# Designs tried in a protein design run: designed miniproteins, single chains. Part 71

Each design is a single chain, and the fold is of that chain. pLDDT is the mean over its residues in the fold that is shown.

## One batch from the design tools (miniprotein)

Design m2454
Fold by ESMFold2-Fast:
Structure m2454 (fold): chain A 94 residues (1-94)
Amino acid sequence: MEEKIKELEEKFEKAVKEKAPVSKLEELVRELARLEKASEKELQIGLDTVRLYVLKEKGHPDLPEIVKEIALKHGVPEEKAEEWKKKVEEELKK
């Protein structure tokens, strides 16, 4: 069990360095949470941490979609969330 947790931690660190899609980072967090028998609350904290990492990492390709998802989660109207996504996409093209 211990060695498998370390292997997943190494895979997560490598995925972060390679700017892997958020879906891949979330998959690794869910697998780690499963092996460590983490609670649903602990899993949610891990997933939110991955999303915060992507938001801080300038140039990450998933950044526009994550901004939209967070806006929608906080009750921002779909049209306004899409506008914010497009603004982030334009900033990433520079």
Scores: mean pLDDT 77

Design m2455
Fold by ESMFold2-Fast:
Structure m2455 (fold): chain A 95 residues (1-95)
Amino acid sequence: SLSITQRLLIYSTVLLAFKEIEKIAKTLPPEVQEEVLKFIDEYRKKVMDAIRKNDYETVIKILEEARKKAEEMGLKPIADVLKQALESVKEIVKR
């Protein structure tokens, strides 16, 4: 089991990443913005549920899936933020 400090760092990292990608999404044209915000909300719910369960393997998998989906959608700035969050979570989990 991870320490309280490690769990808080993962939570903060993921929370800040999803706030940042939501800000990026809000700069997009209205039609694209709606689809992208739905994608963000779906993956936020999935990743926050995994964090609540202390299932960090699932957190890593969900972040990688979200990054891949963002790349498929042509959302490179959003994919980059998710990649950075993924790398940070992996480092925190490995210590």
Scores: mean pLDDT 89

Design m2456
Fold by ESMFold2-Fast:
Structure m2456 (fold): chain A 90 residues (1-90)
Amino acid sequence: SHMEEELEKGVLMVALAVYATFSEHSELVRRMIDALAADDVEALRKVSAELAKKLGNYKAAEEFENSKDATPLEIAKKTIKVLTEHDKKS
């Protein structure tokens, strides 16, 4: 439902804001939050690919570039997974 989508979007935006506070790539994460808030799937995909590349996850970066049918929420969830996996390996 629309309410469930808005709640999920809010939760993802809060999670990204926490990452932005502690990340060396805080500006890219903030650009991602802005793109998610705007439902700008193209901008979100591009920023997510750039962030994945900065984290050394070139496979995820390629998957973001090729995700033409992905929704903004799907891209945001995948980016949080990439951030979480990077933190776990560090």
Scores: mean pLDDT 81

Design m2457
Fold by ESMFold2-Fast:
Structure m2457 (fold): chain A 105 residues (1-105)
Amino acid sequence: LKPVPLEEARERGLKLADEIEKKVKEAYQRGEITPEEYERILKDIKTVKEILEDPEASRAEVGSALATLGYIAATVLKDFKTAYEAFQLAAELGHPGGENLLKLL
């Protein structure tokens, strides 16, 4: 995999996080996820956004945050296209997200 610039990964990751958060809120409004699951997922997304917005966060921390987004997209939303994009971006940062992609998709 060709390495992705860290700043590009942050920008793309934040756009993915916003889209995933919107879809999670819509799923909750449809009654597709429980209140307890909703609160847990929103906390995970908040942590991801904090890492992606932190200019001091390492390449490994950003990769882990992106892998978390891919996991939420795949397991909660069943949005395998968004999960693929997140895991691919994490893998390009050197995170083992490529292994997770093959296991979840």
Scores: mean pLDDT 82

Design m2458
Fold by ESMFold2-Fast:
Structure m2458 (fold): chain A 67 residues (1-67)
Amino acid sequence: RVDAVMADIRKGLAALGIEETAEVYERIAKTLLQGAATLREQGGSEESVAMLEALAKRFREEAEKLR
């Protein structure tokens, strides 16, 4: 689920010593949207594309809360 994947990404950031800021979350969201666009162009599943877009939306929402 989106929440589980987001938790795993946040755990990875903590392990790397990366501070969870609005800027970091916005960068993650942008990267996920670029990944979704590439996957769609390569004929990836609509479910996988939707998952990446939903995850990007969640990180953008969290970034907005941190501003």
Scores: mean pLDDT 81

Design m2459
Fold by ESMFold2-Fast:
Structure m2459 (fold): chain A 89 residues (1-89)
Amino acid sequence: DLLEELFKSFDTDGDGVISLEELKKFMKSLGFNEDITPLFKKIDKDGDGVLDFDEFKELLGSSMMTRYMLGNPLLEKVAKSVGFDPRKA
């Protein structure tokens, strides 16, 4: 439920997918200055330029994203509160 609520907060258009632009805008609003494009392209295996919910879960569970979240105390708390255990991933 919490993960679905997080996904819906990124999905501003309600189309059931997250665009690279929506993700970049959100990351920038958190003060995240690194280019997310390489990670997005790695997760976007179909090359359609959007992430569905399953790809979004893969993004959050990736070692690269986990490293970024551990660098941000707020994102680390969010990951822990939604039941992500980085020790089990």
Scores: mean pLDDT 65

Design m2460
Fold by ESMFold2-Fast:
Structure m2460 (fold): chain A 94 residues (1-94)
Amino acid sequence: SPLTTLRKELLDRLGIDGIVADLQKQYETFKPLLDDKYSHSYLELFGIDPNLLIEYGKNPNKYEKQALNALADTATAFGLDDIAQQAREEAQKL
């Protein structure tokens, strides 16, 4: 996704090596557990927000847009205006 590509570019320019959490992959992995409130407590212990994944499943474009805007704000804070502009343009497509 554009979010994954731009996030990698942002981290590379900041000199931060890391694994980027992919909301789509988290959703596909944990989708079978989202209908069971008992399983929600275990997901939270692993640092996973089941309510965020449920809302992502309903409106994935909305969450991609929010994440792209957050990435743009972060890029702007570090003076990376080119990444910020690309992130805002991708958010406008959603």
Scores: mean pLDDT 72

Design m2461
Fold by ESMFold2-Fast:
Structure m2461 (fold): chain A 73 residues (1-73)
Amino acid sequence: GRERAVAGVDRSADVLESLGLTDEAQAMRDAMRAGDYDAFAEAVKRALVKLGFPEEEAQKYAEQVAEMMRQLS
């Protein structure tokens, strides 16, 4: 459910913060709290690009993750 999804996002955000991606981690938490899955997708894409993923692959993955999170809400 939603609580498990939020806990998963918090853990992912903690990892991003440990890698210096504090703004992206905060954006993910804020988007999930607001139920703004478009903002969540943008934050995930931005984090993946900073971690070295190609922008096109990061975009596709972020959209897929955001859609999954939306369905779990």
Scores: mean pLDDT 78

Design m2462
Fold by ESMFold2-Fast:
Structure m2462 (fold): chain A 78 residues (1-78)
Amino acid sequence: MLSEAALRVLEVMVKTPGQSFSVRELADMAGLSQAATSRALRELEALGLVERNADGRYRFASEEALQRAAEILREHYA
């Protein structure tokens, strides 16, 4: 089960699925601390939903990961 912080990070990322994000950008957009955002991103990486690139930025791991993220958000907020 995803934490509330992880769900908030996913909400931000699904709005611009083709973009990569820094921890700071996600923290600011999701209304989280950088520490909470880093923990949320590790949780999402462990599930295969997001990947950290060589520049330290995060993006969806695949089109299938994006679809799974959208389904998780729909189920949580339904």
Scores: mean pLDDT 84

Design m2463
Fold by ESMFold2-Fast:
Structure m2463 (fold): chain A 114 residues (1-114)
Amino acid sequence: MYDPNAPLPPEAAKLLAEGKQIQQQINSLSDQADEEIKKAEEGDKKALEKAKEIIKQMQSLTDRLSQIADELDRASKGNIVGETEAALFYMSSSVSQQEIKKYEKKLKEIEKKL
């Protein structure tokens, strides 16, 4: 039976906190990527290079978030809250991976026009 008041295991709680921080970092980098991509579309070659660096950092954080999701799921066995949060991190990493692919396509289009 699901118990929403069951305490999260300490190891799972630590992984949850780390995953939340990584999600915040990915969101911040995505906002920065959007700004640099807009400047690159306007002909700023330095903004194009900066956008490429930001996207590489987003990829690294997305890979780490996926790893944390796996570890959180294992640490949360029998705890539905922890297992649900792990599933949300998997979804978040998948969404981030799709955004990275969109950014990479956009950068290639911009680079061909410069």
Scores: mean pLDDT 86

Design m2464
Fold by ESMFold2-Fast:
Structure m2464 (fold): chain A 88 residues (1-88)
Amino acid sequence: SVEEKAKRRRELLVELAERAAAGDELALAVLEIDLAVTITVLRSQGKLEAAEELARLADELLAAIEAGDVEAARRLIDEYVRLVAEAE
């Protein structure tokens, strides 16, 4: 279901973001690739407005991780995951 897929996506993104904020460069790289792939897929499907909003959220998420703001990163992930689920 869309809800189960969203839950799994949230769990994975939170794990990657927490590890990246702690200095795990591999977790950061995996997160960046996952975000880029999701945005590219939605763009290829003609979901341009959703892809643009997700790109802005991804930039804000990466900035929060760089700042070590795990609480902001979790909130941004919740919004990102919701928007992806709505676009599916």
Scores: mean pLDDT 88

Design m2465
Fold by ESMFold2-Fast:
Structure m2465 (fold): chain A 79 residues (1-79)
Amino acid sequence: SVEEIEEKIQKLLDEIVEKINKADDDLKAKMLAIVNESMQQMQAEAAKMLAEGKSNEEIAKKGLEILEKTKEQLDKLAA
């Protein structure tokens, strides 16, 4: 459901923010660069999917997928 997807997105966003807040200045800069790239990718994919007539649920699901990969990249960077 859309509500379940939105809940997962919010949880991931909260976890990403917490990771960035705990990082030192150099690590924060690297994390923010990754987040910025992911945001640009989400915008490009959303625009493409809207042009293809995809539903809001499908677009949200794609956004969640990108955000999950973003979180994984941040986890590896902070390791």
Scores: mean pLDDT 86

Design m2466
Fold by ESMFold2-Fast:
Structure m2466 (fold): chain A 88 residues (1-88)
Amino acid sequence: DKTFTATATDDSGHTLTATVTVSSDEKLISVKTFFGTSASGRQILTLVVSSERDGKRIIKISTTVLSPDGVTSRSSSEFVTDDITIGG
């Protein structure tokens, strides 16, 4: 299995990490990272990994949010579809 890790550091030196693991039988298509700050001062790091397995597209998303109080939260989601076209 392959693990992808995205990292981002804010202006205060806090480091955010987001991780996605792809199975050894998945063919990697793309890895994309997005980093931004919300109007409320929350730092948001999103890692999107797209792979293919058995003719199906697999999209894995990991999001890490750093709140202004210094608390981090993480969420992950996975989608399997043959209808999604991702520009590489």
Scores: mean pLDDT 77

Design m2467
Fold by ESMFold2-Fast:
Structure m2467 (fold): chain A 62 residues (1-62)
Amino acid sequence: SLEDEIKKLQAEIEKLKEERRNYRLMVLNNVQVDLTPEQVQRLKKIAEIIDENRKKVEEELK
């Protein structure tokens, strides 16, 4: 159902937000250490997925 799909997307967004928070805490705790290229790429991907899923939820609710 549409509600189940929205619920799954919202749960995925929350997991991705938590992963993003963890990366931010890593940087904050180790201010002299840059993120690896892989971590930077993952952060970009997280931002893209969050934005995409947010747009999907918004469009489905309209």
Scores: mean pLDDT 74

Design m2468
Fold by ESMFold2-Fast:
Structure m2468 (fold): chain A 68 residues (1-68)
Amino acid sequence: SLERELARLESVLAITRAAIGFLDDLIDRYRKNDAPQSVIDSLEAQRRAEREYLREVEEQLRRLRKEM
């Protein structure tokens, strides 16, 4: 149902936002502790992937809400 799909996407949205927040905090901590640039680059790549996924989920949610 549309209602179940909406609830699923809103849960995924919340989880993805939390993951991005965790990565933001982790990158800041690693920068402060002079972690190797390769480690920071890897975390930034992960954060970019999560932000791209967030945009996809937001787009799906926007389209679904237009059908309601």
Scores: mean pLDDT 88

Design m2469
Fold by ESMFold2-Fast:
Structure m2469 (fold): chain A 96 residues (1-96)
Amino acid sequence: AEAEFLRRLEEWERRGEALIPGIIEELKKAMSAEELIELYREELERLEKDPSTPESLLEQVRMGLEIAEALKKGEELALEVMREFLRRVRERALAR
């Protein structure tokens, strides 16, 4: 699940936001964006305190944090749009 989710994030980076709906579904099953943000933030702080940490690893973790934060913002917007659409469909159905 997490490995599949990370592959989806990599593809999202390459193809832009076209994969966001699929990533949201994967995210619900693998890990929340909030959990990913916290995990990457904690790991980044830990690695920054270790002078033997390779710079490439630090850059990779920082990139992961940025992606998780962007996904959280995109997920919130996508969910809000879906909720508004469903609300309008429901109102139209109830309006006769």
Scores: mean pLDDT 60

Design m2470
Fold by ESMFold2-Fast:
Structure m2470 (fold): chain A 80 residues (1-80)
Amino acid sequence: DEKKRKAALEAAKTYLEAMKNGESQLKAIEKAREVLRKYGLSEREVNAILMGIQRAFALDKNASAEELAAAGMKELKELL
């Protein structure tokens, strides 16, 4: 779904920006969650994407938004 891929990328960009600007992980997650909800994703889909983004960033602090989004989409695909 193109909409879900766009949502994941926008959420990843939002999360990465917040983390790079020194915001807390909790606040970065909340901002990214709001982005995903605006795209109309279910809470299950939102949580899967956010889990992927968080895990990828924890493993590589220099990960791009595209890499974080890909990790989020991988978690979503395993859910479906």
Scores: mean pLDDT 85

Design m2471
Fold by ESMFold2-Fast:
Structure m2471 (fold): chain A 78 residues (1-78)
Amino acid sequence: MDEGIKLLARGQAYYDAGDYEKAAKYYSEAAKLLGEEDPASEILGATLEGLSKALEKLGKYEEAEEYRQRAEEVRRLS
């Protein structure tokens, strides 16, 4: 199983548990690895959207908006 996909799964699990700081950490690590493999993948787009939502839950609205826009850009390219 790919390391990026494993980190995405951990991020999602922490998000579902309400641990948004850990969710953001694992989503960020997943996005880095997935982006190095394929900068236009659907799974990268979903990961960046998850990161954006976690950052929004943490009150980091400016960072959340940046990652939301990047997720939309990646989704348009996939």
Scores: mean pLDDT 83

Design m2472
Fold by ESMFold2-Fast:
Structure m2472 (fold): chain A 72 residues (1-72)
Amino acid sequence: MSPEEEILAEAEARARELLAAGVDPEAVFREVMTWVAERLAADPSMSREQRDAVMARAAERLAELVREHRAA
């Protein structure tokens, strides 16, 4: 799995766990996006463009998960 796919999969898993634990969806979004940003900052091999792309994909996936959770 690529480092990007690994980060995205871990972000999704973390978000699902926090939502299942009853954490507020807005707080889940902030916490997971902060974690993604920190994880990307810890990897100096990633370009700015690559980091921006991963952040955008993470935000998209998290927004979808939050929508699904709110609809349930």
Scores: mean pLDDT 82

Design m2473
Fold by ESMFold2-Fast:
Structure m2473 (fold): chain A 114 residues (1-114)
Amino acid sequence: SITESGGGTFKEGSSVTLTAKHTATKPVLVAWWRQRPGEPLQLVASINLETGKVTYAEEFKGRATISYDPAKKTSTLNLNNLEVSDTATYYNVVYDEATNQLIFGPGVQLTVVK
């Protein structure tokens, strides 16, 4: 119920926009998580849709922007000043209060090269 796009291979120092569209009926949280090979899932950014609170993980402050369009049910994650260490699978995650389920997108692969 989540489709993701915007991945691919990008040069170090460039920018990328990752996009996800969901079909949840009562979304209350939208987040972007990433997983590097052999590492645990790491939060990048989240929006609490009930409070409007936006949270960024410390290493992404100032270089990531999360947004959400409720009319289109679309979240974007803009990452600036890409680093080789940003190479990971990125997952859009939506909490749907109607089902009490945390829904993960299929993952979009980002590869950053020198």
Scores: mean pLDDT 87

Design m2474
Fold by ESMFold2-Fast:
Structure m2474 (fold): chain A 54 residues (1-54)
Amino acid sequence: SENVEEQIQLNAPPDMQDEVREFVNGYIKGFKLDPNDAALVGRLVKLAVDVLSL
């Protein structure tokens, strides 16, 4: 999704973008969420960054 890629580029560090993409796409698919919901996807990207930074 174009929106998912845009939110990753805006909210994730370059070195984490591949892992963040996998996390976000897995979550969207698993919970059948709308990948075009910019606010939701933005929050998921930030969550992924927090989780993957542990």
Scores: mean pLDDT 85

Design m2475
Fold by ESMFold2-Fast:
Structure m2475 (fold): chain A 79 residues (1-79)
Amino acid sequence: MSPEQVARLRATLVAQAARVLSPEVAATLAAEGFAGLTRVPAAEHPALVRALRETAEALGLSPEEVSELIQEELNAAGV
């Protein structure tokens, strides 16, 4: 996974999250990146799933590929 691919994934996810999640949660994702995903309230998980699918579509990736890339980045960050 390239740093450029990670940066594009993060930027796209933050943009999609800002449309569907509460402003507070979207701001947390913008500040913390993928680590901010652990702070999404359970009530907003359906909206988060939609943001992830829209991110995958925007990047030409499968939802599974997006999930794997996020998991790899979280593991690399020691989360």
Scores: mean pLDDT 77

Design m2476
Fold by ESMFold2-Fast:
Structure m2476 (fold): chain A 65 residues (1-65)
Amino acid sequence: SEEEAERVGLAVKRLTGKEIDRESAREVVERLRAGDDEGAREAVYRATGIRLSDEQLEHVREAAE
């Protein structure tokens, strides 16, 4: 789970240019795992101010694997 959060954080930074904290990254992982794609997108938006596209969210999901 720590490695998943780290990979998600790196993917978000690559896509948005903004670093998110470990709590935000863990929330994104948990929401994606639960199938809550909109919740994952909202977590990224709260942390970065940037709303991911569907394609960008899929890149984040791939990083969580």
Scores: mean pLDDT 85

Design m2477
Fold by ESMFold2-Fast:
Structure m2477 (fold): chain A 63 residues (1-63)
Amino acid sequence: MLTKFPSVEEARKALYEEAKRAGADLEQLEQSIKLHGFDTPEELGTMATVIRLGIEESERRRR
């Protein structure tokens, strides 16, 4: 499901929620965002989707 956000702030918040759900290192996530220059809602939304898909793949392989 492709998620659209009205602002970078909203997209960033959603990305953080997905990362927390995944048990990801939030500090590493912030560093990654900074290094890649993700500053648009679309880019942040895509990153959130990638994290969600990573969780699903990890769960599938663990089974």
Scores: mean pLDDT 69

Design m2478
Fold by ESMFold2-Fast:
Formats: sequence, structure tokens, C-alpha cells
Structure m2478 (fold): chain A 94 residues (1-94)
Amino acid sequence: MEEEAARRGEEAGYGGGAAAARGYVAGDVAREAGGVIGAGGAGFGAALAAPGEGGLRAGRAAAEGALKGGLEAGGEEGGKKAAEAALKAGEGAA
């Protein structure tokens, strides 16, 4: 499960073309089966797209929040909230 979420995030912001293609199909299946893995990975990937040192902190916070929130809230909502919170924390922590 954690490996799957990490793979989702890697494909969204870091993985290669071949890995992205495989993840796309796996993502569709994960959406139907549970959705939590896909939602967590998507949130993590989005946070990783943030630039610089803020991106590193935001990515870590989003990954932790997305996985925890996704597991508790049922996936999609947790992932979105975690990603938004991480982005605001990175910018608002001036």
C-alpha cells in the first residue's frame, strides 16, 4: 500500500514515461478498489511539484497527511486537504 502510494507520487512528478503508463492503468484499478492509494499518491505528487526547499517540506507534510487522512476519511478528501494544507504551510510560513 505505501509502496503503491509512493509509486503514484513518483509517476505524477518524478517517474519515467514507461512507469507513468503502467501507473495510469493501476491508478484506475486503485480508484475502484479503494481510491485511498491513488488519492494519497496524487496529493504527494502535487506537493512535490512545488519548487525549492518549501517543496521538500510541503511534499513530506502532504505525504504524511494524505496517507493518514486518506486512510481515515476514505481517500480522496484526505489527499486534497493534505495537499492544500502543505502548499499553504510552505507559502504562509514566511
Scores: mean pLDDT 48

Design m2479
Fold by ESMFold2-Fast:
Structure m2479 (fold): chain A 100 residues (1-100)
Amino acid sequence: MEKAIEEMLKIILEALKKAGKEVTEEDEERIRKIIEELLKNTSVAEVHAIRRASEEALREGLVPESAELSLKIAEIMLEAKKGEATEEEIEEELRRALAD
């Protein structure tokens, strides 16, 4: 979990620097908190949905840098959440979420 938070933080900070945004230590702490909340509150099925959306965006060439960032984040989240849900539970949750 902690390794996933640090890896996601690193990727987000690099993206912000490439966008020309100045990042303070206070901003970094705020981003770390957001990442921690996302990891705790996002289900495995939701992360799979984000990964699929990111892969589709990359395939379409729509803002490739943003799509690539989202894909990397989703991959880290999936690794951190490995084993939290069965394949059947993931499929059932995706079915409910995507039907709505």
Scores: mean pLDDT 73

Design m2480
Fold by ESMFold2-Fast:
Structure m2480 (fold): chain A 85 residues (1-85)
Amino acid sequence: LSPAMRDDAEVALLQMELSVLKKIGEKALEKGDKKTLEEAVKGLERVAERLRRLAEESEDPAVREEAERLAEEAEREVKRFREAL
C-alpha cells in the first residue's frame, strides 16, 4: 500500500472505532457504569490522538481534513463523558 492508501484505511478504521466507543460510552452513561465509561474515554482519547497525528502528517489533503473532523468529534465525546464522571 502507498502511504496515502494506508492513511485512508487507517482513517476508515478509526471512524468505525470512534462510532463503537461512542455507543459503548453512551450505554455506560445510561447504566451509571463508571468503569466502562472510563474505559470508553481512554479509547476515545487514543482514537483522537491517532486522528490528530493523521491530520498533521498525511500527504493527502482529503485524509487530513477528514481526520481533523473526526478528531474534533472524538474530543467532544471525551469532554462530554468526562463531565459525567
Scores: mean pLDDT 87

Design m2481
Fold by ESMFold2-Fast:
Structure m2481 (fold): chain A 110 residues (1-110)
Amino acid sequence: GPVTLSGVSADGKVKFTLAYPKTVKVGEELPVALFATNTGDEPVTVTAEIRVDGKLVASGTATVEPGETRLVASATVIPKKPGIYKVTGTATDSDGNTVTLTADVKVEEP
């Protein structure tokens, strides 16, 4: 299953979670997803981008109700060469908080 990396907005109201595979092989699916959980008491709108080695692969916007977790952006990448792929998720909420999450995915020979 996917591994996750999380970060919280500076005001503590939104938890962002980046889901990614730890290791895939060349030619296999490398799915990435960014989720937002609203732990505050008011709705929040989140805009997110996901980049793989600096290339934008996904973007999205979602309104997240109090206590809700929503998928904001997701993509599937098919790697063509082995190596370490840097996955970066950046999320900005309607209160002006920005969180950046960076993870490494190991892409192995087939």
Scores: mean pLDDT 90

Design m2482
Fold by ESMFold2-Fast:
Structure m2482 (fold): chain A 88 residues (1-88)
Amino acid sequence: MDKIKEKLKPVVEELAKEAVELAEKLQKEKGLSKDTAFALALEAQQQQLSYITRQIALEEDPNIPQSKIDSLIKEMNAELERKAKEMM
């Protein structure tokens, strides 16, 4: 578990930065409100993080229960949202 989280730490930091940048771009190019732009940008990065988290978990343990993958995805997505909000 710790090895998976260590591999995901730099991914979460990078995707948090991309969420903020995408939110700013959506506000400027599409005229979306700050809240709507952030929600859409965060959702896009959370989808990427969920995919990466599942792949890394399965690479470490091919027999890992789906419930553990789901819990890890939820934890990583919460951390991504927290870091992105801190950068805004």
Scores: mean pLDDT 85

Design m2483
Fold by ESMFold2-Fast:
Structure m2483 (fold): chain A 98 residues (1-98)
Amino acid sequence: DLTKELSVVGSRILFYLSAGDWEGVKKEAEKGIEIARKLGDKDEEAYFLYLLGVADEKLGNIEEAKKHYQEVIDIFEKLGNEDSYPYKKSKERLKKLE
């Protein structure tokens, strides 16, 4: 059940975020992206890409973080949703990493 697996991934991400465990956030965000893509859920895919970008930035993987933030921006612009939290935060982070 991919929807239940996605819920479990979300819960694990909240745990790792509260612990400051960015490797844990990265691992679970990568799983979330895979599941969201299988479900065709572009909003969830973009959300997990944003979390992966944050984790990569915190781990010092700056070029990977910039790539993931750009992917988030591209998805939400194609969806016509430029008011989303991940869109706005990805634009903010990408500008600061220039």
Scores: mean pLDDT 88

Design m2484
Fold by ESMFold2-Fast:
Structure m2484 (fold): chain A 100 residues (1-100)
Amino acid sequence: SVLDELIELLEEMKEILEKALEGKISLDEAYRQLQELLKRAVELIKQLPEELAKKVESYLKGAYLYFQEAKDSKDEKEKKRLLELAIEYVEKAIEIVKES
């Protein structure tokens, strides 16, 4: 289903962010992989009921902004904090899709 496919994509996004947090991949590599998954997620989100789509988009926008701040930060502790916030926002998106 559309919901199951979206959950799978969001869980893949979370895993990419966790790999970046652990230093297993660079933030630039994470950005590249996340952009491809975001394109697919946007097409699925368009198929959701309007209220659910708005909530998912809001959480993913938050995750994206924290990820961009992490890329721009020169402080390793701040990078990790911002990546953890990005992960939290993706988890919130997964939760609301699962509850629908």
Scores: mean pLDDT 89

Design m2485
Fold by ESMFold2-Fast:
Structure m2485 (fold): chain A 64 residues (1-64)
Amino acid sequence: PDLAAARAHLARAAALAPEVRPNVEAAITQLDKGELAAARAALGEVARLAPEVRPEVDRAIQAL
């Protein structure tokens, strides 16, 4: 697991799709708290709302 890599990919996703930034920030908060199920749910929502950042979301999940 590489939480720093996951956060870096999520920061890129938020930069590319500012409209999903609140969902990205929620996912990061859940990761910091160790709430993996809630983090995955938030990441799934990010990818659904902004398909263009799906590669960044997938890389973040792979880093977990």
Scores: mean pLDDT 82

Design m2486
Fold by ESMFold2-Fast:
Structure m2486 (fold): chain A 84 residues (1-84)
Amino acid sequence: KTKAYGAAALELVRLARKYAEQISPELVKKADELYKEVQKAIESGDPEEARKVAQKARDFYEEVKKLYEEKTKILNELQKLLES
């Protein structure tokens, strides 16, 4: 089931990278490094390593998604000032 954890982790990293592209180059770099870490865990065949990187991918996705939501909130506030 290492392949299933790995596939899920890769998808989470790809989604996180899309949010990161809208925030900062530093977060994009972190996504790329995490993608390599997930690939290495899949190649190891170790389900515990795959589970750990899937958890890291989930945590990173949540962090970047939260930053994207805060950016959107700020943009909406700035738009309301313009509409006033």
Scores: mean pLDDT 82

Design m2487
Fold by ESMFold2-Fast:
Structure m2487 (fold): chain A 55 residues (1-55)
Amino acid sequence: MKFKHPGTGKEAYYLPETGELVVKTDDGKWVSLEDLEAGIPPTEEEQKRIEEELK
């Protein structure tokens, strides 16, 4: 499911398998909303997991 995050205005997606909200950064990378708000950079492992769930 796709929507705009109210705090950042970025595109956000809900992952039904994990219950996570994820956001696509300006670099085209996926990061969880929690990590984005904490300033934690996305990892390759997280990106692969998120991309797999979004297929």
Scores: mean pLDDT 69

